# Designed miniproteins, single chains, continued (4), part 4

Each design is a single chain, and the fold is of that chain. pLDDT is the mean over its residues in the fold that is shown.

## One batch from the design tools (miniprotein)

Design m12112
Fold by ESMFold2-Fast:
Structure m12112 (fold): chain A 97 residues (1-97)
Amino acid sequence: SLEEKLKALQEIRDLLHEGMKRVDETEDPEEKAKILKETADRVSEIARQAGLEDVASLAEQLKKAAENGDLKTAIRLAVALDIYLVGQEIELELEKK
């Protein structure tokens, strides 16, 4: 339902924001990668359950970049995902009419 998708987007955004905050607070590149992998995995699971396939796909790309130690790409993907989530929330809110 629309309500379930909006709730999932809120949970995903909260998880992504907490993950990014933890990454910013950590100096260790391996710890940053672990945080990003954990965050991406949780986001992907919630997104799939809610039928947010594009979000799930972006989260999987983020996880793969983090697993490969490509922190630059992983962080860029995390930022891109955050922007996409904002756009999706606006689109779904407009459908409430």
Scores: mean pLDDT 85

Design m12113
Fold by ESMFold2-Fast:
Structure m12113 (fold): chain A 56 residues (1-56)
Amino acid sequence: ADAKIKAVRDELVAESQAIGDEIVRGGPSPELGREALARMQAAFKKAGEEIAKLKE
């Protein structure tokens, strides 16, 4: 059970790192910021749903 929660956490961390890399590479822009925020929100929502499914 704990291993699956760890996998979800690792996936979320990897997504956060990828988003950070895109911001560093592209520089600060409103478009890139909106895309990064939307992608981060989607990743957090997915992680939360998977964790909730594992606990219930």
Scores: mean pLDDT 75

Design m12114
Fold by ESMFold2-Fast:
Structure m12114 (fold): chain A 64 residues (1-64)
Amino acid sequence: SDEDRERLIKALKSYEKDLELAKLVAEIARKEGMSDEDLREAARELEKEGHLTSAKAVREVLEK
């Protein structure tokens, strides 16, 4: 959902410099039922805003 995606983006911005922690946050969101489509959109929004480490974390979780 849009609300869940916004919450994930805010959390990932807080953990911007820690790839492994950002990956854990993205894995938890996926396990809690966030769709792969919503995760891809979160990664795109993070990339657009220059949060490249957080975006990389989301993409690496999706590559599993």
Scores: mean pLDDT 81

Design m12115
Fold by ESMFold2-Fast:
Structure m12115 (fold): chain A 54 residues (1-54)
Amino acid sequence: SSMMDEALRQALLAMGFSEEQAEKFLEKYKELVKQGLSPIEAYLKAMKEILKEL
């Protein structure tokens, strides 16, 4: 999970997101996984949320 968290953070930064936006994404992603979503579904939903702020 820490390796995946770091990979996701680095990918968001490479795409031009700020550290704050990357942290917001990770918080949402972890929340959705805890709610029972698969990792890919959680990733797609968290990404959609952050992209709405661009």
Scores: mean pLDDT 80

Design m12116
Fold by ESMFold2-Fast:
Structure m12116 (fold): chain A 85 residues (1-85)
Amino acid sequence: MISPEEARRFAEQAIEGLKELAEKVKNAKSPQEAYRLEIQARFLYLAAETALWLSGVEDPELLAEIRKLYEEVKKLADEKIKQFS
């Protein structure tokens, strides 16, 4: 089972990954690329949330940060898709 230490490391990696995905979305060359990057961000967010939950880590501030970063990627992807339309 996922340890609290492993879950926290994964969450930290997810935060960095979401920040990188936000920058990639800004540079997306097609609406399909923006959409795929949003899907990647969603899976990363869900995986991090699930890992924290399964490990018993109760850190609402960490969860809120991960969610905020994912919502930023989603917003950027939606805006980018609209720019191509």
Scores: mean pLDDT 86

Design m12117
Fold by ESMFold2-Fast:
Structure m12117 (fold): chain A 57 residues (1-57)
Amino acid sequence: SRAASAAQFRALGEALAAQGRYAEAATMYDKALRHAPDDAATRAALEEARQRAEAQA
Protein backbone atom coordinates (compact mmCIF):
# COMPACT_ATOMS: atom_id res chain seq x y z
CA SER A 1 0.00 0.00 0.00
CA ARG A 2 1.06 3.64 -0.34
CA ALA A 3 1.03 4.06 3.45
CA ALA A 4 3.24 0.99 3.97
CA SER A 5 5.72 2.14 1.28
CA ALA A 6 5.84 5.65 2.77
CA ALA A 7 6.40 4.24 6.27
CA GLN A 8 9.29 2.05 5.06
CA PHE A 9 11.10 4.94 3.34
CA ARG A 10 10.43 7.27 6.28
CA ALA A 11 11.84 4.72 8.76
CA LEU A 12 14.95 4.25 6.61
CA GLY A 13 15.36 8.03 6.40
CA GLU A 14 15.11 8.32 10.20
CA ALA A 15 17.74 5.59 10.65
CA LEU A 16 20.12 7.29 8.19
CA ALA A 17 19.59 10.69 9.84
CA ALA A 18 20.38 9.13 13.24
CA GLN A 19 23.71 8.02 11.73
CA GLY A 20 24.40 11.57 10.44
CA ARG A 21 23.91 10.45 6.82
CA TYR A 22 21.68 13.39 5.95
CA ALA A 23 22.05 13.35 2.14
CA GLU A 24 20.92 9.69 2.06
CA ALA A 25 18.19 10.42 4.64
CA ALA A 26 16.89 13.24 2.40
CA THR A 27 16.68 10.80 -0.55
CA MET A 28 14.62 8.35 1.55
CA TYR A 29 12.31 11.10 2.86
CA ASP A 30 11.78 12.30 -0.73
CA LYS A 31 10.78 8.75 -1.72
CA ALA A 32 8.40 8.59 1.27
CA LEU A 33 6.71 11.82 0.09
CA ARG A 34 6.15 10.28 -3.37
CA HIS A 35 3.85 7.77 -1.60
CA ALA A 36 2.38 10.23 0.96
CA PRO A 37 2.76 13.77 -0.50
CA ASP A 38 0.58 15.37 2.22
CA ASP A 39 2.67 14.04 5.16
CA ALA A 40 3.77 17.31 6.80
CA ALA A 41 6.04 15.52 9.30
CA THR A 42 8.03 13.78 6.53
CA ARG A 43 8.21 17.07 4.58
CA ALA A 44 9.69 18.80 7.66
CA ALA A 45 12.16 15.92 8.13
CA LEU A 46 13.21 16.20 4.47
CA GLU A 47 13.82 19.95 4.82
CA GLU A 48 15.92 19.44 7.96
CA ALA A 49 17.91 16.59 6.36
CA ARG A 50 18.65 18.73 3.29
CA GLN A 51 19.85 21.65 5.45
CA ARG A 52 22.08 19.37 7.54
CA ALA A 53 23.49 17.67 4.41
CA GLU A 54 24.35 21.10 2.95
CA ALA A 55 26.09 22.04 6.22
CA GLN A 56 28.22 18.85 5.99
CA ALA A 57 29.41 19.74 2.46
Scores: mean pLDDT 84

Design m12118
Fold by ESMFold2-Fast:
Structure m12118 (fold): chain A 83 residues (1-83)
Amino acid sequence: MEEITRQAELGARQARGTAQSLRDEALRSTSEEVRQQAAQGLRTMARQADRTARYFRSNPRAVEYFREARRFALDAAAEVEAA
């Protein structure tokens, strides 16, 4: 159980890092097309995080890590779309 929670934390951290990089790159772009594609990618990442949270439903800590990753990706998508 400890190993599963640790892997979930690492996975969520990696997902968050990828989302942050995509957000930062999109915000530096002057292209609306690049920003729209990045926002779509971030929303896809949020859906994947939600599915992963459901997979770990028996581990509340793992679920929370992926729910946080989902919220971050959705917030990042909204920020990119607002730019």
Scores: mean pLDDT 83

Design m12119
Fold by ESMFold2-Fast:
Structure m12119 (fold): chain A 57 residues (1-57)
Amino acid sequence: MLAVTTRDTTGVGSGIHVLPEGTRLEILRELPDGEVVARSLETGEVVLVSAADLRLV
């Protein structure tokens, strides 16, 4: 499932990653706390991001 960031936000993976607005992500898993595990399509990094900062494509 594809998503894009709707604002500048932060992903947590191998470190803290700034994800600018318009960053394209593949959602791998949704968490019950409103966070998602997603893969960056630009870097291939798996990051934890807030679902509130994402829009499904």
Scores: mean pLDDT 82

Design m12120
Fold by ESMFold2-Fast:
Structure m12120 (fold): chain A 100 residues (1-100)
Amino acid sequence: SEELELEMEAGVVEIAAAVAITVAKTSEEDEEFKELKIEAAEEILRGVELASRLPDLERRRRALEELRRLALELLKAKTVEEAKEILERARELRRRLEEE
């Protein structure tokens, strides 16, 4: 449990860092791409808040791991299409977390 809790804490820090870097880099992008990346970043952060409240440590860990992957994919996204896909996946994950 303590090992999983430390791993999850590290995951949240990595998500926050990836989101911050993504938002900082959007200043040089076109408006549509920038808006999509910001929306996806906001959905990921909302997902982290919801996941962090899950009482089941294994479920919380898996949700945070999925959010971490989305945050890293968003940081690497180079096209509007990639950003849209990440936004859709982030929204679906947030919806699943809210329905619990």
Scores: mean pLDDT 80

Design m12121
Fold by ESMFold2-Fast:
Structure m12121 (fold): chain A 89 residues (1-89)
Amino acid sequence: ELLKKGEEYYKQGLEAISRGDYVKAAEYFEKAGDYFEKAGNYPLAARYYILSAEAYRKAGDIEKAVEFRKKALDYGLKYNKENLEKARA
């Protein structure tokens, strides 16, 4: 159900982009990333945080764009660590 909620927020983000509402799009992509993070899917969480960063950049909120880009990088690193531990277990 976490994955379904993440997908629903992603679709709302795309609809916001189509309306030119980049602030709302960024907020929806952030929520999608949060749900995929809770589901343990760090690569998808990182992807949606990058989409949030891009939407904030289009909205002119450069500080938030940088913040979410860093958040996405952190989740990418977390994915690599968990995959390494799983492969060695």
Scores: mean pLDDT 80

Design m12122
Fold by ESMFold2-Fast:
Structure m12122 (fold): chain A 55 residues (1-55)
Amino acid sequence: SSLKEELLRTIGRILRAIGDIIEAELKGDEEALEKAKKELEEEKKKFEELLKEFE
């Protein structure tokens, strides 16, 4: 699989995590908010690692 494909999939997961954060905040669900924030941080780290592979 190409780095480009993995980068695009990671971007998709980041966007999903942001959506989950917004929904959790609207519902006042602190457990869901914490989970979504952890997923966002993990996907951001992967995104940064993949970007270094292109440079």
Scores: mean pLDDT 84

Design m12123
Fold by ESMFold2-Fast:
Structure m12123 (fold): chain A 70 residues (1-70)
Amino acid sequence: AEELLKEAEEFLKKGESYLKQGKIDEANRYFAKADELAVEAEKLSTDPELRQKAREIRDKAVELHRKAKA
């Protein structure tokens, strides 16, 4: 579960980098991958702290998706 959260965070950072460069489609692909990994981590974990971290990553991915469309 922890490895999935680390990978999700890395995908969020890559997506933000692409968004900063105006590459909206690439940014959205990375944000979608980050959300997918965070959902999987939340399902696999019974640790409240890890589940909360997964939800935070998912919320961030949704926020960044919204910014990419603006």
Scores: mean pLDDT 79

Design m12124
Fold by ESMFold2-Fast:
Structure m12124 (fold): chain A 66 residues (1-66)
Amino acid sequence: VDLTRITGIGPEVAELLRKAGFDTPEALRALTLEQLKAIPGFPEETLKILEQVDLKAEIDRALAEP
């Protein structure tokens, strides 16, 4: 899954998510802001962006594209 399609997530953050086990469509759909805050080293700027957008809608959008 191309995690960089999610608004606010660049390649470095995408790798951090993969290392934390959020690299499958099922894991991404279950992902919450609280879980992101629990990931060591997750950038605060990315969290602020994701708090302003609908994280669930962004994940669904990213997973809907081929």
Scores: mean pLDDT 74

Design m12126
Fold by ESMFold2-Fast:
Structure m12126 (fold): chain A 86 residues (1-86)
Amino acid sequence: MKLELTFRGMSEAQKQAYLQEARQYEAQGLKVKVEIDGDTLKIVIEGLTVEQMIGEVLRAIGYGLDGYKVKIEIDGDVVKIEVDFG
């Protein structure tokens, strides 16, 4: 499965936490691409298991419950998650 994460308005601490997690996926042999453009962090991960993908979706739902704007799109085996932190 392929995951596309887009985050806007992250703090530096939040950004570094996600970069560390992206590196953990890369260390597991997954294909990871990271793009940083101003306040926007985009991470693309390819090779996720269904269980790993469910974990990422649940995390995104968690951000929504914390009051952030969250958008989740599912198209076949591709999941796109957008989170706006402000």
Scores: mean pLDDT 84

Design m12127
Fold by ESMFold2-Fast:
Structure m12127 (fold): chain A 80 residues (1-80)
Amino acid sequence: SAMEEEKQRELELALAVLDQLMAANPDWSREELLEEADRIVRQFAARLRARGYPEEFVEEFEREAREALYRRIDEWMAAR
């Protein structure tokens, strides 16, 4: 569906933002990266709400995005 495609696009953009931040800040702690991931998720969720997406969709995006960004952080930290 168009909504599922949009959710996937927004998730990929959020991950790209996180990847850029991690590459630019290789010495950041896990705690600092988790705080930044939460900020990214909130900003993307706020934009989806502003665009008129249903709250259920935004809440689902927040859950999936937080899980994906946290996993990406753990993978990145394990590789260094």
Scores: mean pLDDT 88

Design m12128
Fold by ESMFold2-Fast:
Structure m12128 (fold): chain A 67 residues (1-67)
Amino acid sequence: MEEELEKARELIDKGVEALKNKDYETAYKYFKEAIEILKKLPVTPETERLLAQAEALYHIAQERLKK
């Protein structure tokens, strides 16, 4: 759980870095992977907060990719 939480945080950080570089495709992929990890973890305030953050960032990256 803790190791998986840390991986999800690192993926979110990498996605944010990609967003800053306007690499929306890479950001989208990182946020998607983070969401998939977080959905498999027990429901805690920390996992809920990270999941909400990752989902919001995922939608931002997705909107930037829409034609």
Scores: mean pLDDT 82

Design m12129
Fold by ESMFold2-Fast:
Structure m12129 (fold): chain A 81 residues (1-81)
Amino acid sequence: KAEELLREAVEAARAGKLEEAVKLAEEAYEIVLEKYGESPLTLGYLGFLAQLYEKAGKTEEAKELRKKVEERLEELEKYGE
C-alpha cells in the first residue's frame, strides 16, 4: 500500500499536481513509519517528501526534512558499525 501511494505521488508530481503529490507522499511516509519505525526505508520516503516540498515552493520545510534525514542516517551508520 505505501509503495502504491508513493507511485501515485510520483505520477502526480510528473503531472504538475504538486499538492496532491505531497499529500500522497505524506500518507505513504506515515504508513511506512508506523510499520517499520525509523529505518533506512522510512528515511528514503522522507527524503522523497523533502524533494516534493522543494518543488512545491516549501523550501524551509524541505531543508528541515533533509537535515533530519542526514542526522538519522548518520545515527544509523554509527549503530550499524
Scores: mean pLDDT 78

Design m12130
Fold by ESMFold2-Fast:
Structure m12130 (fold): chain A 61 residues (1-61)
Amino acid sequence: SEERTARNVELAKAVREMIEKGLSPEEADRRLTEVAERLGFSPEELENIRRHVRYLLEQEK
């Protein structure tokens, strides 16, 4: 759906910004939670997204 696509795009922008800034896992988790809750992601969806973002941040290091 268009609504789901729009949410995913906004989340992807936030994730990209977190990676580019090299945020700590704690700060990234905090910001990600705020963005995901605002966009209406479920707790289960958020947990999966958090794991992926932590992985990407560890690679950028």
Scores: mean pLDDT 75

Design m12131
Fold by ESMFold2-Fast:
Structure m12131 (fold): chain A 56 residues (1-56)
Amino acid sequence: GASELEELRKELERLITKLVLQGKVEEARALADQMKAHAEDKEKLEELIKQARSLL
């Protein structure tokens, strides 16, 4: 089983992929960059997931 942080990153990656498929490439790139910068920050990953969902 993945750690909690790995599951959050996995969920965010799924949402980023959906944004790319919708043509929201710049928003997806910004989220991917922030995920990389905050890969170990649970609170920030949860905020980024919320942000990604609001963009879908």
Scores: mean pLDDT 85

Design m12132
Fold by ESMFold2-Fast:
Structure m12132 (fold): chain A 69 residues (1-69)
Amino acid sequence: MSIIEAGELAIDGLRDAGLLTPEQAEKAKEAIRKAKPKSVEEVVKAAGSVEGVGDFEKTAIKTAVTALL
């Protein structure tokens, strides 16, 4: 699985869990695709650029992406 695929799956999972709104999830996936991250840290940074994605959501994203790799 690519890092981008892992990032998108993590975001979709967090949306389905109710930790991200559908709008936040869509914007986070757009940010990830645009940034073309090469590490978990770069995925979290890209997703964290979205308004409403705070430290709690960033921690959840990091955990989910790490679990998929």
Scores: mean pLDDT 84

Design m12133
Fold by ESMFold2-Fast:
Structure m12133 (fold): chain A 92 residues (1-92)
Amino acid sequence: LEALKQQLEALVQQLREQGFDVQVTIQGNTVTITITTDNVTRLTAMALVAIGLGLDGYQVEIKIEGNTLTITITAPSEEAAIQAAIEVLQSA
């Protein structure tokens, strides 16, 4: 779990260094990712990965408002939720 949290934090920092406004909140088995960027291609890629996770049985909510993408993932475990969040952010 700690290794996954460190990987998630590293990805968030990497995206911030690339000019993304990224916020990730973990609450039990639910992870909320908020990304603001003018790069619509990367935003779309992340949204598509999130849709795929929903098809794989995760509870996924996607909201797009202007240049901001909010993805809420509820998984069977905190570990699974963090892994799902990592997969979304790696698609950026």
Scores: mean pLDDT 81

Design m12134
Fold by ESMFold2-Fast:
Structure m12134 (fold): chain A 69 residues (1-69)
Amino acid sequence: AKSTIKASSEELEKAARKLEEAAGEGISFPSVEVGDGGGRIAESAIKAGLEKHKEEALERIKALIAAAK
């Protein structure tokens, strides 16, 4: 179950990244999101647990997919 859930999350990540790549370089939507201290949050998440970062990544992917529709 855990591996299956992880695979599904990665599929969503791949889909979102494909949309970003297909939309072309220079799209501002991902840029504004990654600018929100993602690096610092990722560093803290590694210490506190990858769970938070994983949830955040999935939420961002969902938002990107919804915005692309």
Scores: mean pLDDT 51

Design m12135
Fold by ESMFold2-Fast:
Structure m12135 (fold): chain A 68 residues (1-68)
Amino acid sequence: SGAERLRELAAELNKRPDIKAELIGDDTLRITVSGDVTTLTGLALDIIGRYPDLSVEVKGNTLIVTVK
């Protein structure tokens, strides 16, 4: 399910020291990066490329990832 994929993605991302990934309910993942906008953009493109069933929205220094 999408929720399982978001949990797996959160666990993967939380292994990186500059990234905090938090599940909000069953369908949304909030990602906060301690880097600049280039780091955030690169992460968004990586997620879109690897997970075509996920939607990514950039909000300031945060990514909101949602199951389509």
Scores: mean pLDDT 79

Design m12136
Fold by ESMFold2-Fast:
Structure m12136 (fold): chain A 91 residues (1-91)
Amino acid sequence: GVPSREQLEAELEALRAATEAAEEAARAALEREARGELSPLERARLLAVLAVEIAAGDLVAELAEKAGDEEGAREARELRERLLRLRKEVL
């Protein structure tokens, strides 16, 4: 089966929150990098979080498409693209 509309809305809300948190964390990390203060371990942890959330965004988009939620699928893809841009900036 596919998730309900309520379940998809909850997953999209979670993905939005995760994307915003990742953007804040990436901004802080890049600011620390500019000061020569970013540790390799902090960078690795941020990259791991970004990888998980990128995979989550792809899955949410797929589930939304299977449920016929074209708008939800579009939003999930847009959030995933934001996460992909963050990963490129942090690498």
Scores: mean pLDDT 87

Design m12138
Fold by ESMFold2-Fast:
Structure m12138 (fold): chain A 59 residues (1-59)
Amino acid sequence: LSEGQLYLAELSLLLMKAVIEGNEEKAKKLAELLQQAQEAVEAGDLEKAREITEKAKEY
């Protein structure tokens, strides 16, 4: 499992938790962060992907 895949997995779990909790606003923000992290990983910018993941954990 690559470092980028770990970040995306963690964000996906946070998003799923927000959906299950019915927190629509949090789920929307996490979905946006997941998309940004996917773009960062595809660009090879693991530092940016890490920063996005850390930000997501604060919600």
Scores: mean pLDDT 84

Design m12139
Fold by ESMFold2-Fast:
Structure m12139 (fold): chain A 76 residues (1-76)
Amino acid sequence: MLREIRLTLSVPITPALAAGITAAARAAGALEVRVDAARRQVTVVVPAEKADEVAAVLRPVAARYGGSVEDLGPAA
């Protein structure tokens, strides 16, 4: 089963930051990464069994950039 995890940041998402977040999430088991720079959000689609590992990778980014990590539940 797939889950969606959202990372929201209080700072602008630069191309370098987006690339770094995407690479880290994919290495942790993410299947899809969507960057919404205008909303300062990254949405990750992940297998349910990998959700905790992907969230653990995103939490330090949220802490550094004044943001949050939210599990949105099952992927649509």
Scores: mean pLDDT 83

Design m12140
Fold by ESMFold2-Fast:
Structure m12140 (fold): chain A 60 residues (1-60)
Amino acid sequence: DKLAELGRKQREAIAAGNWDEAGRYGAEIIRLVKEMLERDEDHPVVRQLRLGLAGLEALK
């Protein structure tokens, strides 16, 4: 779906060395994940995404 498509495009941009495009796709992914968290907080996939986001935040 849209999230998987954006993830693929982000990886392609990274592989091509296009960091500006990779950043744009990354921002879009974060926006979509936030919408998913607000709509279906208890879904197993949403729980895994929440844990992943918390892990990334902890690395800062």
Scores: mean pLDDT 71

Design m12141
Fold by ESMFold2-Fast:
Structure m12141 (fold): chain A 64 residues (1-64)
Amino acid sequence: AEVEAYAARIRAELARLGLPALAEQSLRDLAITAAEFGLDDAEIRTIARQIGRGLEAGRNPPLA
């Protein structure tokens, strides 16, 4: 299963953006979705940025 690899990648991109760590359940859900859809690096970076903008705006946008 690639879920752990996706979780590590999402965590790394969020950390690079200076964002607080996601709750473990939220990170796991995103990693499962990313693995299911076979997301590439560019798509993961786009999702991480959207999460960051949502957190900064005080709202959580739909992730999928």
Scores: mean pLDDT 70

Design m12142
Fold by ESMFold2-Fast:
Structure m12142 (fold): chain A 88 residues (1-88)
Amino acid sequence: SARERAEEALKKAEEALEKAQKALKEGKYEEAAEAAGEAAKAALEAMRAYAAAGDREGVLRAIGLAIAGIGLAIEAGLKLGRAVAAKV
């Protein structure tokens, strides 16, 4: 069902977000940006599926994860950019 697909996508988003946070803390900025991007993508998929299922709480939860994923991707991208620029 749409709700089961939403829950699967939400779980993938949570797992990817945890990986992104760990990679960022370890200074692995490229891995952090990649994982954060995957988290945001999965969270937006979950949001669409929850919306199709009429699950308002699920939509809000998915939006929260999408915002967190985008924020981490921006932070990781900025830190990666600075690290690359330092080698010029």
Scores: mean pLDDT 85

Design m12143
Fold by ESMFold2-Fast:
Structure m12143 (fold): chain A 97 residues (1-97)
Amino acid sequence: SEEGFRLEVELGVLEIAAATAKVVADNVYKSNKPKEEKIKVFEDTLKLVDEGLQRAREILERAKALGLPHVARSAERVIEFLEQVKKDIEKKLKELK
C-alpha cells in the first residue's frame, strides 16, 4: 500500500524531528546561554512537539480507517515518544521560569 508507506515515512520524519529538537534543547539547557534564550528554545520545541502529536494522531486515525495495523502500531509508538518528550520539555520549561 503506497499510502501506508507514505504514512510510515511521515511518522519516521516526525520522530526524528522531535528527537533532534530535544537534543538541541537539552544542550541549550546545559549551556551558559541567557535564561530568555533557553525559554524561547523550549517554547519553540514544545510547539514543534505539539504539532507532531496532532499529526501523529491524525495518522493513527487514518491507519485505523484504512485497516493498516502495522502503521497504527507505529503511530501509537511515535505518539508515546512525543508525549514523553513533551513532559520532559514542559518540566524543564517550568524550572526555567
Scores: mean pLDDT 90

Design m12144
Fold by ESMFold2-Fast:
Structure m12144 (fold): chain A 64 residues (1-64)
Amino acid sequence: SEEKEKKELDEAFKEELIERGVLAVLKNGLSVEEVEKKLREAAEKEGLDVEEILKEFRKRLEEK
């Protein structure tokens, strides 16, 4: 269904944003604040849940 296809694309995009954010902090030495700002802007542009993305991003930083 179209709903399933859209959810799949949204999940893939969320995953890409979170992964890039984690790598930006851990590999490129960017501040958490700068990366969170970038993630917020990208999520808002794509109509994604900003708070969900930031929660997952923070969780991955703690687990890494």
Scores: mean pLDDT 77

Design m12146
Fold by ESMFold2-Fast:
Structure m12146 (fold): chain A 105 residues (1-105)
Amino acid sequence: MEELADEAVRLANEAEKIYRGELTKDQIEEVIKRARELMSRLDLDEETVAEIDKRLNSLKTAEEYLWEAAAFVVALAIDPDNQAALYGVARATIKIAELKLKELE
């Protein structure tokens, strides 16, 4: 796995822990920061970003975001340089984290 793909897989694992209620608010906020840092390192066209955002924004539950994150992780296992899949994992992780933070407040 390339370094970005390794970080994306780690973020997906952290998203699963967030879903299970295993992380504190501060740890969840750090996961969001890491996901945003990953997204900032990607070279993606605006159309691809908009398509992924539209797909994820059509979903409402943490379970749906976990399923999408898992699908992107499978894509990364095939091609670790898949920038769209890297973005998708990071974005889905942020969605799961935001839902959990709202639940905790």
Scores: mean pLDDT 86

Design m12147
Fold by ESMFold2-Fast:
Structure m12147 (fold): chain A 68 residues (1-68)
Amino acid sequence: SMKDEMRKAAESALAALEAGDTVAALAGLQELRDKFGDPLAAEALEALRRGDTAAAKRLLQEIIERYS
């Protein structure tokens, strides 16, 4: 389902951030924004572009919780 795909994509992006892989995290957030139109993903992408990794992680966890 779309819900399961969004959750999996958000979990992958969060794991990338926790591993310090900002490039992979940005790509995952761009996919969440562009394919699914998720406004929290758009917000997390802009936070990460500003270097606010803590805000990006919190927003990704919100996406995961919403689609659990």
Scores: mean pLDDT 85

Design m12148
Fold by ESMFold2-Fast:
Structure m12148 (fold): chain A 61 residues (1-61)
Amino acid sequence: TTLRAKIALVLAGRDEPLTPEEILKRLNLPESQLPAVRAALEQMKAEGLVEEVDGGYRLVR
């Protein structure tokens, strides 16, 4: 499973936006992977899969 798919699963089924740091913690990833999580979120946002809300990210509805 790709990092993007794991992020999508973390965001699925919730209405509250999650920060990159919160997503990292929920995936049980080390802080060294925070840039990779941010890069994946930026790419997903560019593709219209996620949106930035209240300082975090959520799936586009």
Scores: mean pLDDT 81

